# Designed miniproteins, single chains, part 12

Each design is a single chain, and the fold is of that chain. pLDDT is the mean over its residues in the fold that is shown.

## One batch from the design tools (miniprotein)

Design m388
Fold by ESMFold2-Fast:
Structure m388 (fold): chain A 94 residues (1-94)
Amino acid sequence: MSKVYTYGDAVEAARVLAKANALLAYKGLPMIEGKIGDDGTVEVSVERLPSGEVLATAVVKDKEGNILTEARALVTPSGEVEILEVDDKVRKLP
C-alpha cells in the first residue's frame, strides 16, 4: 500500500541527492535531506578526499529500513560531478 514509488524513482533519488550533496559540500554549504514517495528515506554522507575531491554516498531505504539502492558521486577539484557506482539489485516481482 505505501510502496507507490518505482525502483527507477529510488535510483534517480539516490543519484540526484548524491550529486547535490557532493556539490553542496564542495561549495561549503549545508547538506540537504531527501525523501522518496510517502514513506521512503534517503540518507547521505560526505567525505573530502586527500586529492581535494568530494565524495558523497546516498542510500535509499523503504519504510521497513530495507536498502533499495545506493549511489556515489564524486566532485573533481574543477567542480565537475561524476557518478561512481549504483548498487541496486532490487527484486521486480509483481
Scores: mean pLDDT 70

Design m389
Fold by ESMFold2-Fast:
Structure m389 (fold): chain A 75 residues (1-75)
Amino acid sequence: SEFEADFAEYLAKLPEQRKKALEKGLPEEVIEALEEAILEVARYYLENPEDLEGIEELNRRKLEELRPLVEEARE
């Protein structure tokens, strides 16, 4: 599937993206939380590819959880 191919590309680039984020001074905890959220949404999509509403709701919920963490990191 297209998502599986895109996700495989994302995983292949993940070490370089992580290195870039660390070089920019993002806290390791924020990077880990972002990576975990992306993986959780991806896993849900792979298990429930036709549940677009569920994917959107999970993505929204994760963004709400991460917003305070990202905002704290900017201070």
Scores: mean pLDDT 73

Design m390
Fold by ESMFold2-Fast:
Structure m390 (fold): chain A 76 residues (1-76)
Amino acid sequence: DLIAQLSDPDWRVRALAAGRLAGSGDPAYIEPLLRVLEEDPSPLARQVAARALAGNPRLPEEVRRHAREVLEELAA
């Protein structure tokens, strides 16, 4: 279950799950990815979630904007 893997203790598992969910197009991944984006202790896992959300043109602009803001923070 990819959504369950977003809560995995290993940040690499979370990052890979975030990338895979981004490719699925399933709207159920939006809220779990937002939690990784905002709360994950790993900046690399947060970056993967942010890229997944910011790069999806079908997501609401508010979600994409928030993801871009996090990418800017992580790049600084």
Scores: mean pLDDT 75

Design m391
Fold by ESMFold2-Fast:
Structure m391 (fold): chain A 75 residues (1-75)
Amino acid sequence: MVPEEERRKKLIEEAKELLLSKGVKKEEIESMSDAELLEKAAEILLEEGKKAPPEEREIGEKMAEFLREEAEKEK
């Protein structure tokens, strides 16, 4: 089983990849904390969800909720 710390690192890397795919500059990403990265990724998922079909929107909202919970844990 993957340790909590490894899961968190993978989640942070996935958040960075999402931000890069949406045109956020690498310099901006480098200046963000782990909590800020997770929070920004959640915002992007919610905005993308507004344009998606209801089923995909629901999945995006659940993922955004999870990312926000992880961001709070980093504080």
Scores: mean pLDDT 76

Design m392
Fold by ESMFold2-Fast:
Order: sequence, then C-alpha cells, then structure tokens
Structure m392 (fold): chain A 68 residues (1-68)
Amino acid sequence: SMTAAYIAQSKKLLDDSLKNKEDPEINHKNMKALSDLAAASDRAAAQVGIEAGTTSSKLNLEAVRKES
C-alpha cells in the first residue's frame, strides 16, 4: 500500500535524523523532508479512506452501540 510505504519511510527518516543529531543543519533538512513525507502520506490516506471507510465505519459504530 502506498500509505503504508509512506509511513514506513517517515519512520525511517525520523530514525536516521535522530542518529545524526549532532549536525543541526542535516537534522533540519531531514525533519523538513519527514514533515513533507508525512503530509503526503496524510493526503494519500484521506483519498484512499473515502471509499474504504464508509461502510466499515457504519457497521463498527452499530456493533459498539449494540453492546452498550
């Protein structure tokens, strides 16, 4: 999935940034790249979620309320 790939890349960039924390300029560049990648991942997730979420969300809500 493209969304899962974006999330995995974001975590990898964050980990790499933390390992190279002694250079503030490199850290700033990595943090900006991570932020941009997170935004792209959020947009991709929102777009995919439009069709995938509607029926499942309704069923999940009804199941939870039935137990309450």
Scores: mean pLDDT 60

Design m393
Fold by ESMFold2-Fast:
Structure m393 (fold): chain A 58 residues (1-58)
Amino acid sequence: SARSQALSDMVLAAITLRRSTDPAKLAEARAVIDAAQPTLDAMFAEIEKWLQERRAKR
């Protein structure tokens, strides 16, 4: 899924940031994290909405 891909991309980018000293690769890794952030934010918002609906019914 797109959300699983965003999580995977962020993990790989974090590994690149830890291992690489190349400024170009560091910039690319940061761009990947920035690109994945909106997808993760949307996923968390959906989870919060689902939990609120569940608590209202149960």
Scores: mean pLDDT 76

Design m394
Fold by ESMFold2-Fast:
Structure m394 (fold): chain A 61 residues (1-61)
Amino acid sequence: SGEKVVTAGLFEYLKELGISEEEAIDYLNKTSKDGVITPEMLEEARKEREKLEEQAKKRRQ
């Protein structure tokens, strides 16, 4: 599959979580060995990203 580029979306979320690109790539390879990523995984990453975004604003000096 390559129409929606689901991998790119998840990759961006993982990077925003503070995970290095190396870790993100490795995690994706293990999780999507068949190239299948479930919506639940994206939802979890999105929620974590939102929390980080909120904390980043408060941590701002």
Scores: mean pLDDT 58

Design m395
Fold by ESMFold2-Fast:
Structure m395 (fold): chain A 62 residues (1-62)
Amino acid sequence: SEELTVRALKDLPPSNASVIGLKKGEVKKLLVLKRYSDGDLEARDLQTGATGLLGEDAVEVI
């Protein structure tokens, strides 16, 4: 139920259409699905519905 507005810190091409892709500098609104102990974040893109695992270094919260 946590929503974050994030900026992509690096390019991350999606492996398929259902997986979150990032372009460096892109701003996205994400729904947090799960936080992992290693800092990784499982999230849903609220605009596209795509889901994915994002490394802690891949995005910054704004």
Scores: mean pLDDT 80

Design m396
Fold by ESMFold2-Fast:
Structure m396 (fold): chain A 109 residues (1-109)
Amino acid sequence: DVEEARASLEASKAKALAKYKDDENKVKVIELLEKGVRAGIRAAELIREGKEELARQFALAAELLLAKEIKKYLKTPGIDDLIARAEKLIAELPPSEEARELAERILKE
């Protein structure tokens, strides 16, 4: 399932980038959405490894970072609510440097 999702994501991303290549903002949003799906796949892998708390901390950190980046390129309803929710949930969890480092790597991929 994870391997199929990854292959499907790569194919979808290639098609979307080809279609919207002349619009920088659309291209950036597609790249950031792809990183969001990659973060979801990594969180699922962490759950399979028995690291459920790390998966939750990582998923929320990645969601916050990606939502803040997407907001620069896309005006969409609820993005401010998504950011506020993610910040609140992160504040309720114990800090995790490992989760933060994993989320930062998703942005650099």
Scores: mean pLDDT 78

Design m397
Fold by ESMFold2-Fast:
Structure m397 (fold): chain A 81 residues (1-81)
Amino acid sequence: SLSAEEKEKIEETAKEIVEELAKELGITDKEGIEKLLKKAKEKLSELLKLAKDPSTTREEYEEAQREAVEELKKLAKEEVP
């Protein structure tokens, strides 16, 4: 499980990512923003678990991070009619 400090950093990072995506795509409704926050937290949690895995390379982590960002962008586009 993730520590309380790690969870707090995930929440802060997720908020920053989602705020940028919402501004870029014009998402203003709270429901859409909350859905993106939930998904961002989920993806960041998975990335942190990968980062803590000693078998994970830096390149592999960076690629997973890029894929997580792309998935979040796709989900954000689903919120724009």
Scores: mean pLDDT 79

Design m398
Fold by ESMFold2-Fast:
Parts: structure tokens; sequence; C-alpha cells
Structure m398 (fold): chain A 107 residues (1-107)
């Protein structure tokens, strides 16, 4: 479906952004964060392959919200408002929340 293609494109864009930012930061913590996000997104892609168009639309909304919150955390980190440890913790919490929302949508 067109919705599924849009969701997969959105996931791939986030994965590429995460890889690029991890390379730019070049720290072990950033690499661990990138791996955590990518593993979660790959799991979402597996769920999405079998999802209905209605479920895909709900997943797309959850992904958009998570993307906005991740970007805010990253900007706070870049401005020195939060530590790298707080950035990593916050992103993992957002990813865990997103995975739970996706699993609930798929049920």
Amino acid sequence: SSEKEQLFSGIEQLEEWVKKKAEELNTEEAKEMAKYIIEALEKVKEIAEKATDEQVRKIMLALAKMNEEILKLYNDYREGKISLEELVKGIKELVDKFLKEVEEIYK
C-alpha cells in the first residue's frame, strides 16, 4: 500500500539520520544509541509488513511524534542543556514507548 511505502520511507530516513549523527559524534555511547534505535525500527518494519492500512497509519503518527521528540532531545544536547547520558536515556525511553505503541496497534 502507499501508506506502507510512506512508513518504510520514514523509517529508512530516521535510520540514515541516526547513523549520520552517530558517525559525527564518534562516541561509544552514540554508537550504542544508534544500534538500539535501528534494532527497534527493524522490528517495526517486520510488524508493518503484516499490518493493515489503518494500523500502518497509526504507526506513522506514532513515528512522527517520536521523531519530533528525538529531534528536541538532540537539539537540547547540542545546546548543552542536557548531557550525553541524558540524551541516550531519553532516546531509549522514547524508542521503548514507540515499540509498546506499535505492539498495541498490531494486537
Scores: mean pLDDT 86

Design m399
Fold by ESMFold2-Fast:
Formats: sequence, C-alpha cells, structure tokens
Structure m399 (fold): chain A 100 residues (1-100)
Amino acid sequence: SAMEKEFGEKLLEVAKEMGKKLKEAFPDNEELHKALEEGIEKLEKLIKENASVEEMLDAFDRMQAQVYHIALQAGKEEEALEILREASEKVKEIEKEYKE
C-alpha cells in the first residue's frame, strides 16, 4: 500500500543514516560494512516488492543484530550500541506515526 511504501522509505532513511554513522565509527571493518550493505539492499528490495511493515521491521532488526554481533567481536560494542539505539528510537517514532 501507499502507507507501507512511505513507512519503508522512512525506515530506509533511518537505516542509511545508521549505516553512515557505523561506517564512520568502524572505518576498517569490512565485515560490518558488508552486513550494512546487504541489510540495506534487502530493505530496499522489500520496499520495491511492497512487503508488509512487519517484514521491513524484521529485516531492520536482523541487520541491527548482525551489526551488534560483529561490533562485539571487534571489542567495540559500546560505540555500536549508541548508534543502534538512536536508530531504534527513530524507528519507534515512525511506528507511532503509522499507528495513529
């Protein structure tokens, strides 16, 4: 639907901003960069295919979980958590807009 597409586009904007901040915080972590790129590509595909809001949120959550795991392995989970939490709060605000 038009509302699901608008939701997806806002979610994608949050994901891209999160990705930019994470790449700046982890400039040499190729595994983390790949996880972000694959996660964003999957989200873009779901939006193009008019996937449900639930499917788009699941893809976003999976991307965050994967990025957190990679950051934990690098011993920099605290830096990742700050960026991931900011993105999660923005997503919650977008969800509220669609429930109202």
Scores: mean pLDDT 87

Design m400
Fold by ESMFold2-Fast:
Order: C-alpha cells, then structure tokens, then sequence
Structure m400 (fold): chain A 101 residues (1-101)
C-alpha cells in the first residue's frame, strides 16, 4: 500500500561538534499526479535549505517495502535536484538530508 501524498519537513538535531544545522525532507505519493506536485515541493524545500547555507545533500529513494532503491550525495544544487527526480522515478518515497560541511 502506497503512503498518502505528502511532504514532511523537520529539523534534525544539530551536529554536536560544529553546531551545524541539519534538515530532513521526506516525501511520499500515491499517484503519478501526486508525485509531480510533491516533486516541486521537495525541490522548493531543497532550494530553501541551500539558501540557509546547507551545502551537503543526501538523497535516498525507497520502495513501499522500505528497500533503498536510490542513494546519492552532492554539494551541487543542480545535481541534487536531478538526484531527487531519479529517486522519485525509482521509489515510492524519498528522503533528503541537508547539512553543512
């Protein structure tokens, strides 16, 4: 069963050594139309995190069974946005972690 179409944004605990901000973006969808809406919202949150000075991104895609089907990291915004599209094409939900180096 696919999760409902939603985007969840949360703050992870700051890095204990550096105090660096960490953000978590989780998105799920239950239809192709829902996937397109969620993709634009995830991209917006990633751009906002980058504007806040978070420069390291990990993108992971998961199947409905919880299997990781995609994993990539980048510090280049355009590459991160491409990875989100790939993760969402392969999986049923996506997780993006944003942090500072």
Amino acid sequence: MLPPTAVYVGELPRDFRTGAERRLIVASWDSEAGRERVLEEVKRHVREAHERGLDRFRVRGYSAAGEEVFSAESDELEEVLRYIEEAMARGDFVVVEATKE
Scores: mean pLDDT 78

Design m401
Fold by ESMFold2-Fast:
Structure m401 (fold): chain A 90 residues (1-90)
Amino acid sequence: SERQKQLQQLSQDYQLLAKKVEQLKKNPDEITREMLMISLSVGSISLKNLGEDQASKLTEKALDALKEKKYDEAVKLLQQTSDLLSQLSS
């Protein structure tokens, strides 16, 4: 279905976001952090619009962790969200 394709794409996008946060942890950069925060804000809204409330809330928690520079927590939350979206698309 179209919805399953969208969820699968979001799962892949969240895996890439997690990798970008890992790189940010190794080489902190304020501009990159702000861009990732914008990406998570957009992702949260998109997931809420799709009715995926749990994934949206996990994304909001990842955004909060990123704001606090808690990079390991942000990565775990993004990976958890990606896994959830993958399961929902299967």
Scores: mean pLDDT 88

Design m402
Fold by ESMFold2-Fast:
Structure m402 (fold): chain A 91 residues (1-91)
Amino acid sequence: SEKVEKLLKELVEEEKKEIEESGKASVEELEKVIKEEVEQLGPEEVTALLLLRKELKRRGITLAEAIEEAGSEEALLEKAYELLKKKVEEL
């Protein structure tokens, strides 16, 4: 979906700007996971993960802490897809 790809670009640019200004180390781990997932799963998963990143930032927790809360990386990815589905429905 072109909407997903455009949303992905906007989310990536927004995150990069916030990182440059805040100097948060949590972004390095997120970027590595995101790049790996794009190569393996495509832009939909990456967009879902970036929406999850916004939620984690709002709550003030790291990706590693979120994985522990979810119980696994796969369970966390399911939550990310729920965020993506909600966002797409609002568009």
Scores: mean pLDDT 72

Design m403
Fold by ESMFold2-Fast:
Structure m403 (fold): chain A 99 residues (1-99)
Amino acid sequence: SVTQDLQSAYDNTQRALDYYRQAQNQRSDPDKQQQLINQGNDSRYQAGQQLSRAMSTSNSDTSRIVDIAISYISRSSDPSTSVDSLSRAGDYVQQAIDS
């Protein structure tokens, strides 16, 4: 369902946020930092796929909100920028769930 896809996308967005925040705290261990970034990237990718699926099956109003969330996920090219962008993506996914 759209609701289940949106909830899964929210969960994966939160996982990506947690991994990127952990990576910021691991600056003294580059290998561990890179591993956490890779895990964050994987969760971000899954969230994007789940949002795309939700968008294809949602009404036009929900689809517009989901499209904004996808835009914020895709804007991330740096871990520090990723945290802010993913936080905003999560807010829009929650708005889509509530719509």
Scores: mean pLDDT 84

Design m404
Fold by ESMFold2-Fast:
Structure m404 (fold): chain A 62 residues (1-62)
Amino acid sequence: MPKRYRALSDIVARTPDELSIKKGDVLEVTVDPSSVLHEATVDGKTGLIPRMALVDALEEVE
């Protein structure tokens, strides 16, 4: 089930498949607990974010 998160800091993509995210961006994230990468959408762009960013740099919003 997709959840919404707000970025607490800038996150820079390391690969072409990853999203670059800016502080204050709101992302829709499809959380897969078996994966170290999660699918996310921001500003109409879809890509991957690392699990570490989900824990350390994103805040869940209602």
Scores: mean pLDDT 75

Design m405
Fold by ESMFold2-Fast:
Structure m405 (fold): chain A 96 residues (1-96)
Amino acid sequence: LQPLFDQLLQEFRTLGDQLVQAVQDPQQAQQLRELIDQLETALQNLDVDKAREYLRQLTQLGEQAGQDNPELRELLQQLRLTGSALITLAEQLKQS
């Protein structure tokens, strides 16, 4: 599980960087960067409850930023799927 978790976490970082770069509003870009960093930290600490909360906030803000931006919406969808998979793996790692 740890090697898969580490691989997905690296993919999550890459997607997060791409998402932030696609955001045109500097304030929204900064808020998304902060949420991505918080989510990454929660995942590294196997803090599943915080990770779920940050992913929820990231999704809501990302949807607002992604209005009329198909590239941002695609990146957000990939980030959500990867984040959800990481949360599931974090739960399994915490139980192990």
Scores: mean pLDDT 85

Design m406
Fold by ESMFold2-Fast:
Structure m406 (fold): chain A 76 residues (1-76)
Amino acid sequence: SEFEKMLEKLEKELDYLIQLAKEGKLTADQLEGVISYLDRLKELVKKTWPEEEAEKFEKVLDEKIEELKKLIEELK
């Protein structure tokens, strides 16, 4: 599935960003920018993909967004 490949690639990219943040290589402002991008991406997916796939995407992104928010708190 093209959707599954897209989600897997995004998840891998987000895991890499989370690792960089844990290593102190990203600022809180940069991480807040990533969260803003992900929120916009969730809105786009809801408009372009079937409900089941959009819900799965939102769940994965929400989990990553919460992890990024925790990292931002640790950096402040």
Scores: mean pLDDT 83

Design m407
Fold by ESMFold2-Fast:
Structure m407 (fold): chain A 63 residues (1-63)
Amino acid sequence: GPAARKSALAGAEAAKAGDYAAASTGGWEMHKNGGGEPGRLGAEAGRAGDAEAAAVYNLQAAK
């Protein structure tokens, strides 16, 4: 839904800015709101400090 998409987009922007904690939080919120595997993968990538992967997965979750 719109809330899940907003969280994923915020996570993607945070990852591009190098804010891995915020990127992980965005992906996790997307996963909890029904964003499925891309949201979970974005959260894991953010936690691991992989900003590029976190951004890509959070953008996929937002679609």
Scores: mean pLDDT 66

Design m408
Fold by ESMFold2-Fast:
Structure m408 (fold): chain A 96 residues (1-96)
Amino acid sequence: MEERLEKEILIALTIIQAAVISLASRDKYPEVAKKADELGGLLSKLAENPNVTLEDIEEIRELVSKASQALDNGDFETALKYLEEAIKKAKEILEK
């Protein structure tokens, strides 16, 4: 029960972080904003999936945090790469 709540909280926080990345990048880096929005949609689907582990969500959250750090440094290519890796991981989990 506590593990399920922890997963739901981490998913919600990661959705918020993706939304912040989208809002911060939409004017200067529309590709980054688009990928952040796509990730947010996938994370919403993961919230409904009982096969998602806490480790899976922590891995995605780490990738999103790295994307946020890259964007803060003006490195949009690295931010895009980490968002694409997070999207790939989310899709792999949903296909199980």
Scores: mean pLDDT 83

Design m409
Fold by ESMFold2-Fast:
Structure m409 (fold): chain A 77 residues (1-77)
Amino acid sequence: YRQLGDQLRSQGRLRDSAQQYIQQGQQSFRNGDFDSSVDSFDRSSDLFRQIGDMQQSLDSQINSGIVRMVHGVSRVR
């Protein structure tokens, strides 16, 4: 049991990291580095899951899945 302020600060740091991974994933995708793109979206999904943001976690996982399916990245889950 912790104060709401401490939870919001912790969640803010994880959310900032997750957002940076989304940007890295998009940049890697544009550069044709599909393996790095998948890695970045997967890391973003994990971070959003840790803070309980299931919508953004799912969005990142969908982006990772699209890259895997469309560009033949063999890494599954």
Scores: mean pLDDT 75

Design m410
Fold by ESMFold2-Fast:
Structure m410 (fold): chain A 65 residues (1-65)
Amino acid sequence: SRGGELVRYLMDQAGLSQAEAAKVIGASTATLSSLLHGRISLDELGRKAGKSPREILQALLDVLN
């Protein structure tokens, strides 16, 4: 839940749609939707995207500037 809340917060700050955020992360929209609805953890999203949780959060932060 905390990982999904952090990703949602960063998406809102960056003005990203769910589809745009999925492209930035390198995951499918369905996989990102599962994170945002609390069905998977940020670690599981990372495994599916080939990234660590830190790398996912950094990719979203990089969109802000």
Scores: mean pLDDT 85

Design m411
Fold by ESMFold2-Fast:
Structure m411 (fold): chain A 100 residues (1-100)
Amino acid sequence: MTSDEELRALALELLNSKTEEEALEKFQQLVDALMSMARTDEEFAAVVEGAAAGMAVFREKLAEGEPLKDAIKAMLAVLAEKIAPVFPRAAAVLREVIAE
């Protein structure tokens, strides 16, 4: 059962990643937690699209030479934006983590 507290912990672990590989692993754990919350086709689509868009932005930011932490924040911001219509509380938790 994925709580706001569990989502915050997963997002903080992701933000504190030291390598690209660790960040991708932690992002997958966060996406898996969000997928476990989904009950409708719209909710599943929002998580899948958010994950894909977040990954695309993460890769773009790293390719541009941005620091890993800034690339992770951009990835979380895009994921939060995409899931906000279906999981507004989860999106708010992700946005709070980015503000740190």
Scores: mean pLDDT 87

Design m412
Fold by ESMFold2-Fast:
Structure m412 (fold): chain A 89 residues (1-89)
Amino acid sequence: MTPDEARQLAGKTLKEALDVAAETESVEKQDKIRELLEKYYPKIVAALDAGDFETALKLLEELAEEVGKISPKVAEVLREGIERLRKAI
């Protein structure tokens, strides 16, 4: 997998997580989830652009754990995306 392909898959995963949050969670929980995604995404992208897939996966797992404290459903979407990344690298 190229860094660009990994970045696109990570971005798609975060978008799907936000879409599920919008459908299933209150506005307050959606805002908290968005703040977490905005905090982690630049670090994940930097790791992916460097070809450091191990660090990117670790950051995604940390993000899923933090999101899971707010919304288990949204955390599950993130974990599904993490598994897709693992299988592709």
Scores: mean pLDDT 83

Design m413
Fold by ESMFold2-Fast:
Structure m413 (fold): chain A 95 residues (1-95)
Amino acid sequence: MEKEEEILKLIEEVRKLIRQEVSDPWVGTLMLMRLNALYTAVFEYIKQKKKDEAKKVVEETTNWLIEEAKRLGADQVLKAIEELKKKILEYVDSV
């Protein structure tokens, strides 16, 4: 329960940083959509006891977001996504 709340707070922090650092509205919208899809997919796969599929979605989505953050020079977004990736993978392993 506590780890899920921590993940939700980190996701909201990443959303806020994307809105602040990503000036391109199309790229920003795509990043926010991918972040929302990540949250939904991870918790749905965990409910279904599909840990390997949950991990795959985390790695695929967060790696894409990391590369976009690097391309844009969005250093705060980059740091926040790396922390989010770490915390979600720890959560999936703990369930």
Scores: mean pLDDT 83

Design m414
Fold by ESMFold2-Fast:
Structure m414 (fold): chain A 55 residues (1-55)
Amino acid sequence: SQAYWDAVGAANREVAAEAQRLRAEHPDMPREEFHRWVLEKTRARLAAVDAAFAA
């Protein structure tokens, strides 16, 4: 449904905003650690969206 894809888009934008903040607050964070954080955060947010749209 359109609502589902809108929620997915919102989740991705929220993670991107948090990632920018994390990068600004921790400029010396290793790239691999940053990528792992983004991946894990994205998976968690998308799992929450999937759960909300399940019965």
Scores: mean pLDDT 86

Design m415
Fold by ESMFold2-Fast:
Structure m415 (fold): chain A 105 residues (1-105)
Amino acid sequence: KSINLVNEYEPLIYRDIRTKEEALEAFKEALDYAKENKKKVLLILVYSGLSEEEIEEIRKEIRKLKEENNANHLTVLILDENNPEDRRLLERLLRGIENPNLQPT
């Protein structure tokens, strides 16, 4: 649930993600941060100009990297800057308001 994620996890927000490489770099930085600080991290990636197919590829690669690193303490959300619903979700997460559509990646 969103409330539990916001309360348990330290949020890291990366905006203006425009490539798969930028998304994977942000993920690796968040993974290193979580490992160094021994904290649960909620990584929020806000992208623009990526296709649904590119996003699916990013999701698959992040899932693979999470499994390879046993990163159960790192939760990833990928949000479209041009999607009004995703922008609303981001605002709600930042304010600590419950969102029933919050799903870990």
Scores: mean pLDDT 75

Design m416
Fold by ESMFold2-Fast:
Structure m416 (fold): chain A 72 residues (1-72)
Amino acid sequence: MTPAEEAAQRVLDALLATPGVTSAEIRVDPERREIHVRVTAESEKALQAAIDALRAAVPPDFRLRVEGEVLP
């Protein structure tokens, strides 16, 4: 597994473990070592939990870019 694939898997696992996430789109740029995540959540609390989980899951050699939206 490449470092980019490992980073993507950790991000996916974190999102799947977060209750109240309704959809997510993950894009990885291996050349720039960036992970772009778009998350929709049922509430601001769920969105904050998702962002916190993503920040904890991303390896230190990758940059996380998160775009979040609350859709009740």
Scores: mean pLDDT 80

Design m417
Fold by ESMFold2-Fast:
Structure m417 (fold): chain A 99 residues (1-99)
Amino acid sequence: MFPFKEGSEEDEERMKEGLLQYAEEVEKMSPEELELFRKMLDLAIELRREAKGDIEKIRELARERGLSDEEIEAIVNLIRGDVRGAIESIRKALEKRKK
C-alpha cells in the first residue's frame, strides 16, 4: 500500500501512474469489472484532489454523488493503493446491483 499523507500535486501524479499500470493488468478482467474499476479510479483521483487527500471528506463527497458504500470502499482502497481491496469492493458492488 502507498498511503498518501497530503493531496500534493506530486503525490497525485504518482498515484495516477501507479494506478494506471495496475489498470493495464486489470484490463484482462471481465468487462463489467473493468468498466467499474476505471470509473472508480477516475473518481478516486478527482475526489482525492477535492478533499486534499482527506479520506473522511472523500467518503462524504462520494455519498453526496450517490455512490454505494461498496463503490466508496473501492475509491478509498484505490487512494490507499490497495488494488486487491478495490477489486473485491468492485465485485461486491456488482453483486449488489443484481439484487
Scores: mean pLDDT 72

Design m418
Fold by ESMFold2-Fast:
Structure m418 (fold): chain A 93 residues (1-93)
Amino acid sequence: MTVTLVLEKTTYTVKAGETATVTVTVRSDSPGEFTVLVQDSATGRVLAVGTVRAGETVTLSFVPPQGTYNLTIRVLDPEGRELASTTATVVVY
């Protein structure tokens, strides 16, 4: 099964204490439901989690910690195996 992640944006700029919104489309050559995780790339801390069906878009919202860092967005199968990942940058000022 081939799965790809498409992000609406690769850079997120947010004021401290405000909500960041990450919009992810998951494309797959097979039908199914997937888990999408948004993690801090350095710490592995999970900032948001959601589910999405093949070919659909999910919107994940979270209040990011202050700083500039990379996010890893991962798509997992129902067994928790990683099928695809991508990276975005967040800046909280």
Scores: mean pLDDT 83

Design m419
Fold by ESMFold2-Fast:
Structure m419 (fold): chain A 83 residues (1-83)
Amino acid sequence: SKEHIEKAREALEKGDLKSAIEHIEKGVEESTREKDIEGLEEVGRIGSEIGEESKKKGDVESQKRLQELGERVREAYEEIEKA
């Protein structure tokens, strides 16, 4: 999860929103599997930053992917809290 979070940050700094989203999606999957709440929090922070850049660029596909990702992060929190 940490590796994917770091790669998402690097992609965001380069303006590569597609790669940044791909890395945070993998980060969600791994953090959910590992029950890593800290990883999910970091994914949420990066997702917010990507969302701001997506709005500035009018990238509606990235905005939709981030909305779906936000729902998955919420579901992951609920699953971990019930465990």
Scores: mean pLDDT 80

Design m420
Fold by ESMFold2-Fast:
Parts: structure tokens; C-alpha cells; sequence
Structure m420 (fold): chain A 100 residues (1-100)
């Protein structure tokens, strides 16, 4: 998959962090969350080799484990391991498999 998807994910993640940090209205934070979710859907649909990195950007932005799990079923094996690590489900086993 192209690096443009990851670049967009990072940019939107940084925007969400800034909005939360400055106490922006919940409507603006929710709109940014939706933009990040749209990028996640695109990465998963395309089965991007950067899918795991897009999921990490979403988690870094503060998206909930419940939101990340929406994409779990269709995610790549590597992306599933990162979701498991980020949501605290079998964290040690997921980490071991990611860094073997």
C-alpha cells in the first residue's frame, strides 16, 4: 500500500491529539476520530502492508480499543497482533510474536 495512507493517518492523529489537548468541542474530536476511522477502513480494505502502522497511529491518536476492534476481523495477521497488544488482550504473547 502507498505511504500516502500512513502520512494521512499520522497527520489526522496529530490533529486529534491537539484537539484533545486544547479542550476542543467533542463534536470536533468526534469528526477527527471519524476521519482516522475512514483511513483505517481504507488501509484494511486494500490489505496495506502499512496497515499495522495505520492502526498504531490511530491508537496513538487516542482511539479506543473498542474502535480498533471494529477492524480486527478483516485486519492482517500483523495488524491483529498490534490490536491485541494495544487493547491488553494476550499482550505478552502478541508482543513476542511481533518481535520474533
Amino acid sequence: MDEELLRRAIEEAMKRIELVSKGAPQEEIDAETQRIEDILKEAVKKKSPLEAQVILAAAFAGLSGETLRKYYKDASEEAKLWIDFLVGENEGEALRKLFE
Scores: mean pLDDT 76

Design m421
Fold by ESMFold2-Fast:
Structure m421 (fold): chain A 97 residues (1-97)
Amino acid sequence: MDKVLEEIQELLEKRDKEGFEKLIELLLNDEDPGLRAHAAVILGTFVPKELHPEVVPPLVEALEDEDPIVREAAKQALEEIGGEVAKEALEELEKKK
């Protein structure tokens, strides 16, 4: 729902950990693949570097999502975040058959 995304956007402006936790919950648990994909994009673009260790594992989990749009969004978010953990996860996905 747009209202949830507006709430999260306000928390992101404060660089609040609670906002990122809500985005992770949407990414992994929401029934709408469009909302899951949108959460992945926000996590890749707006999360500060100090919180990357907390958002990389959920994004890696989203690479296995049932919806191809969510998988692509998670891949793009991990590419934006970068770092060794994100690169290793993307390499492992390519090796996974």
Scores: mean pLDDT 74

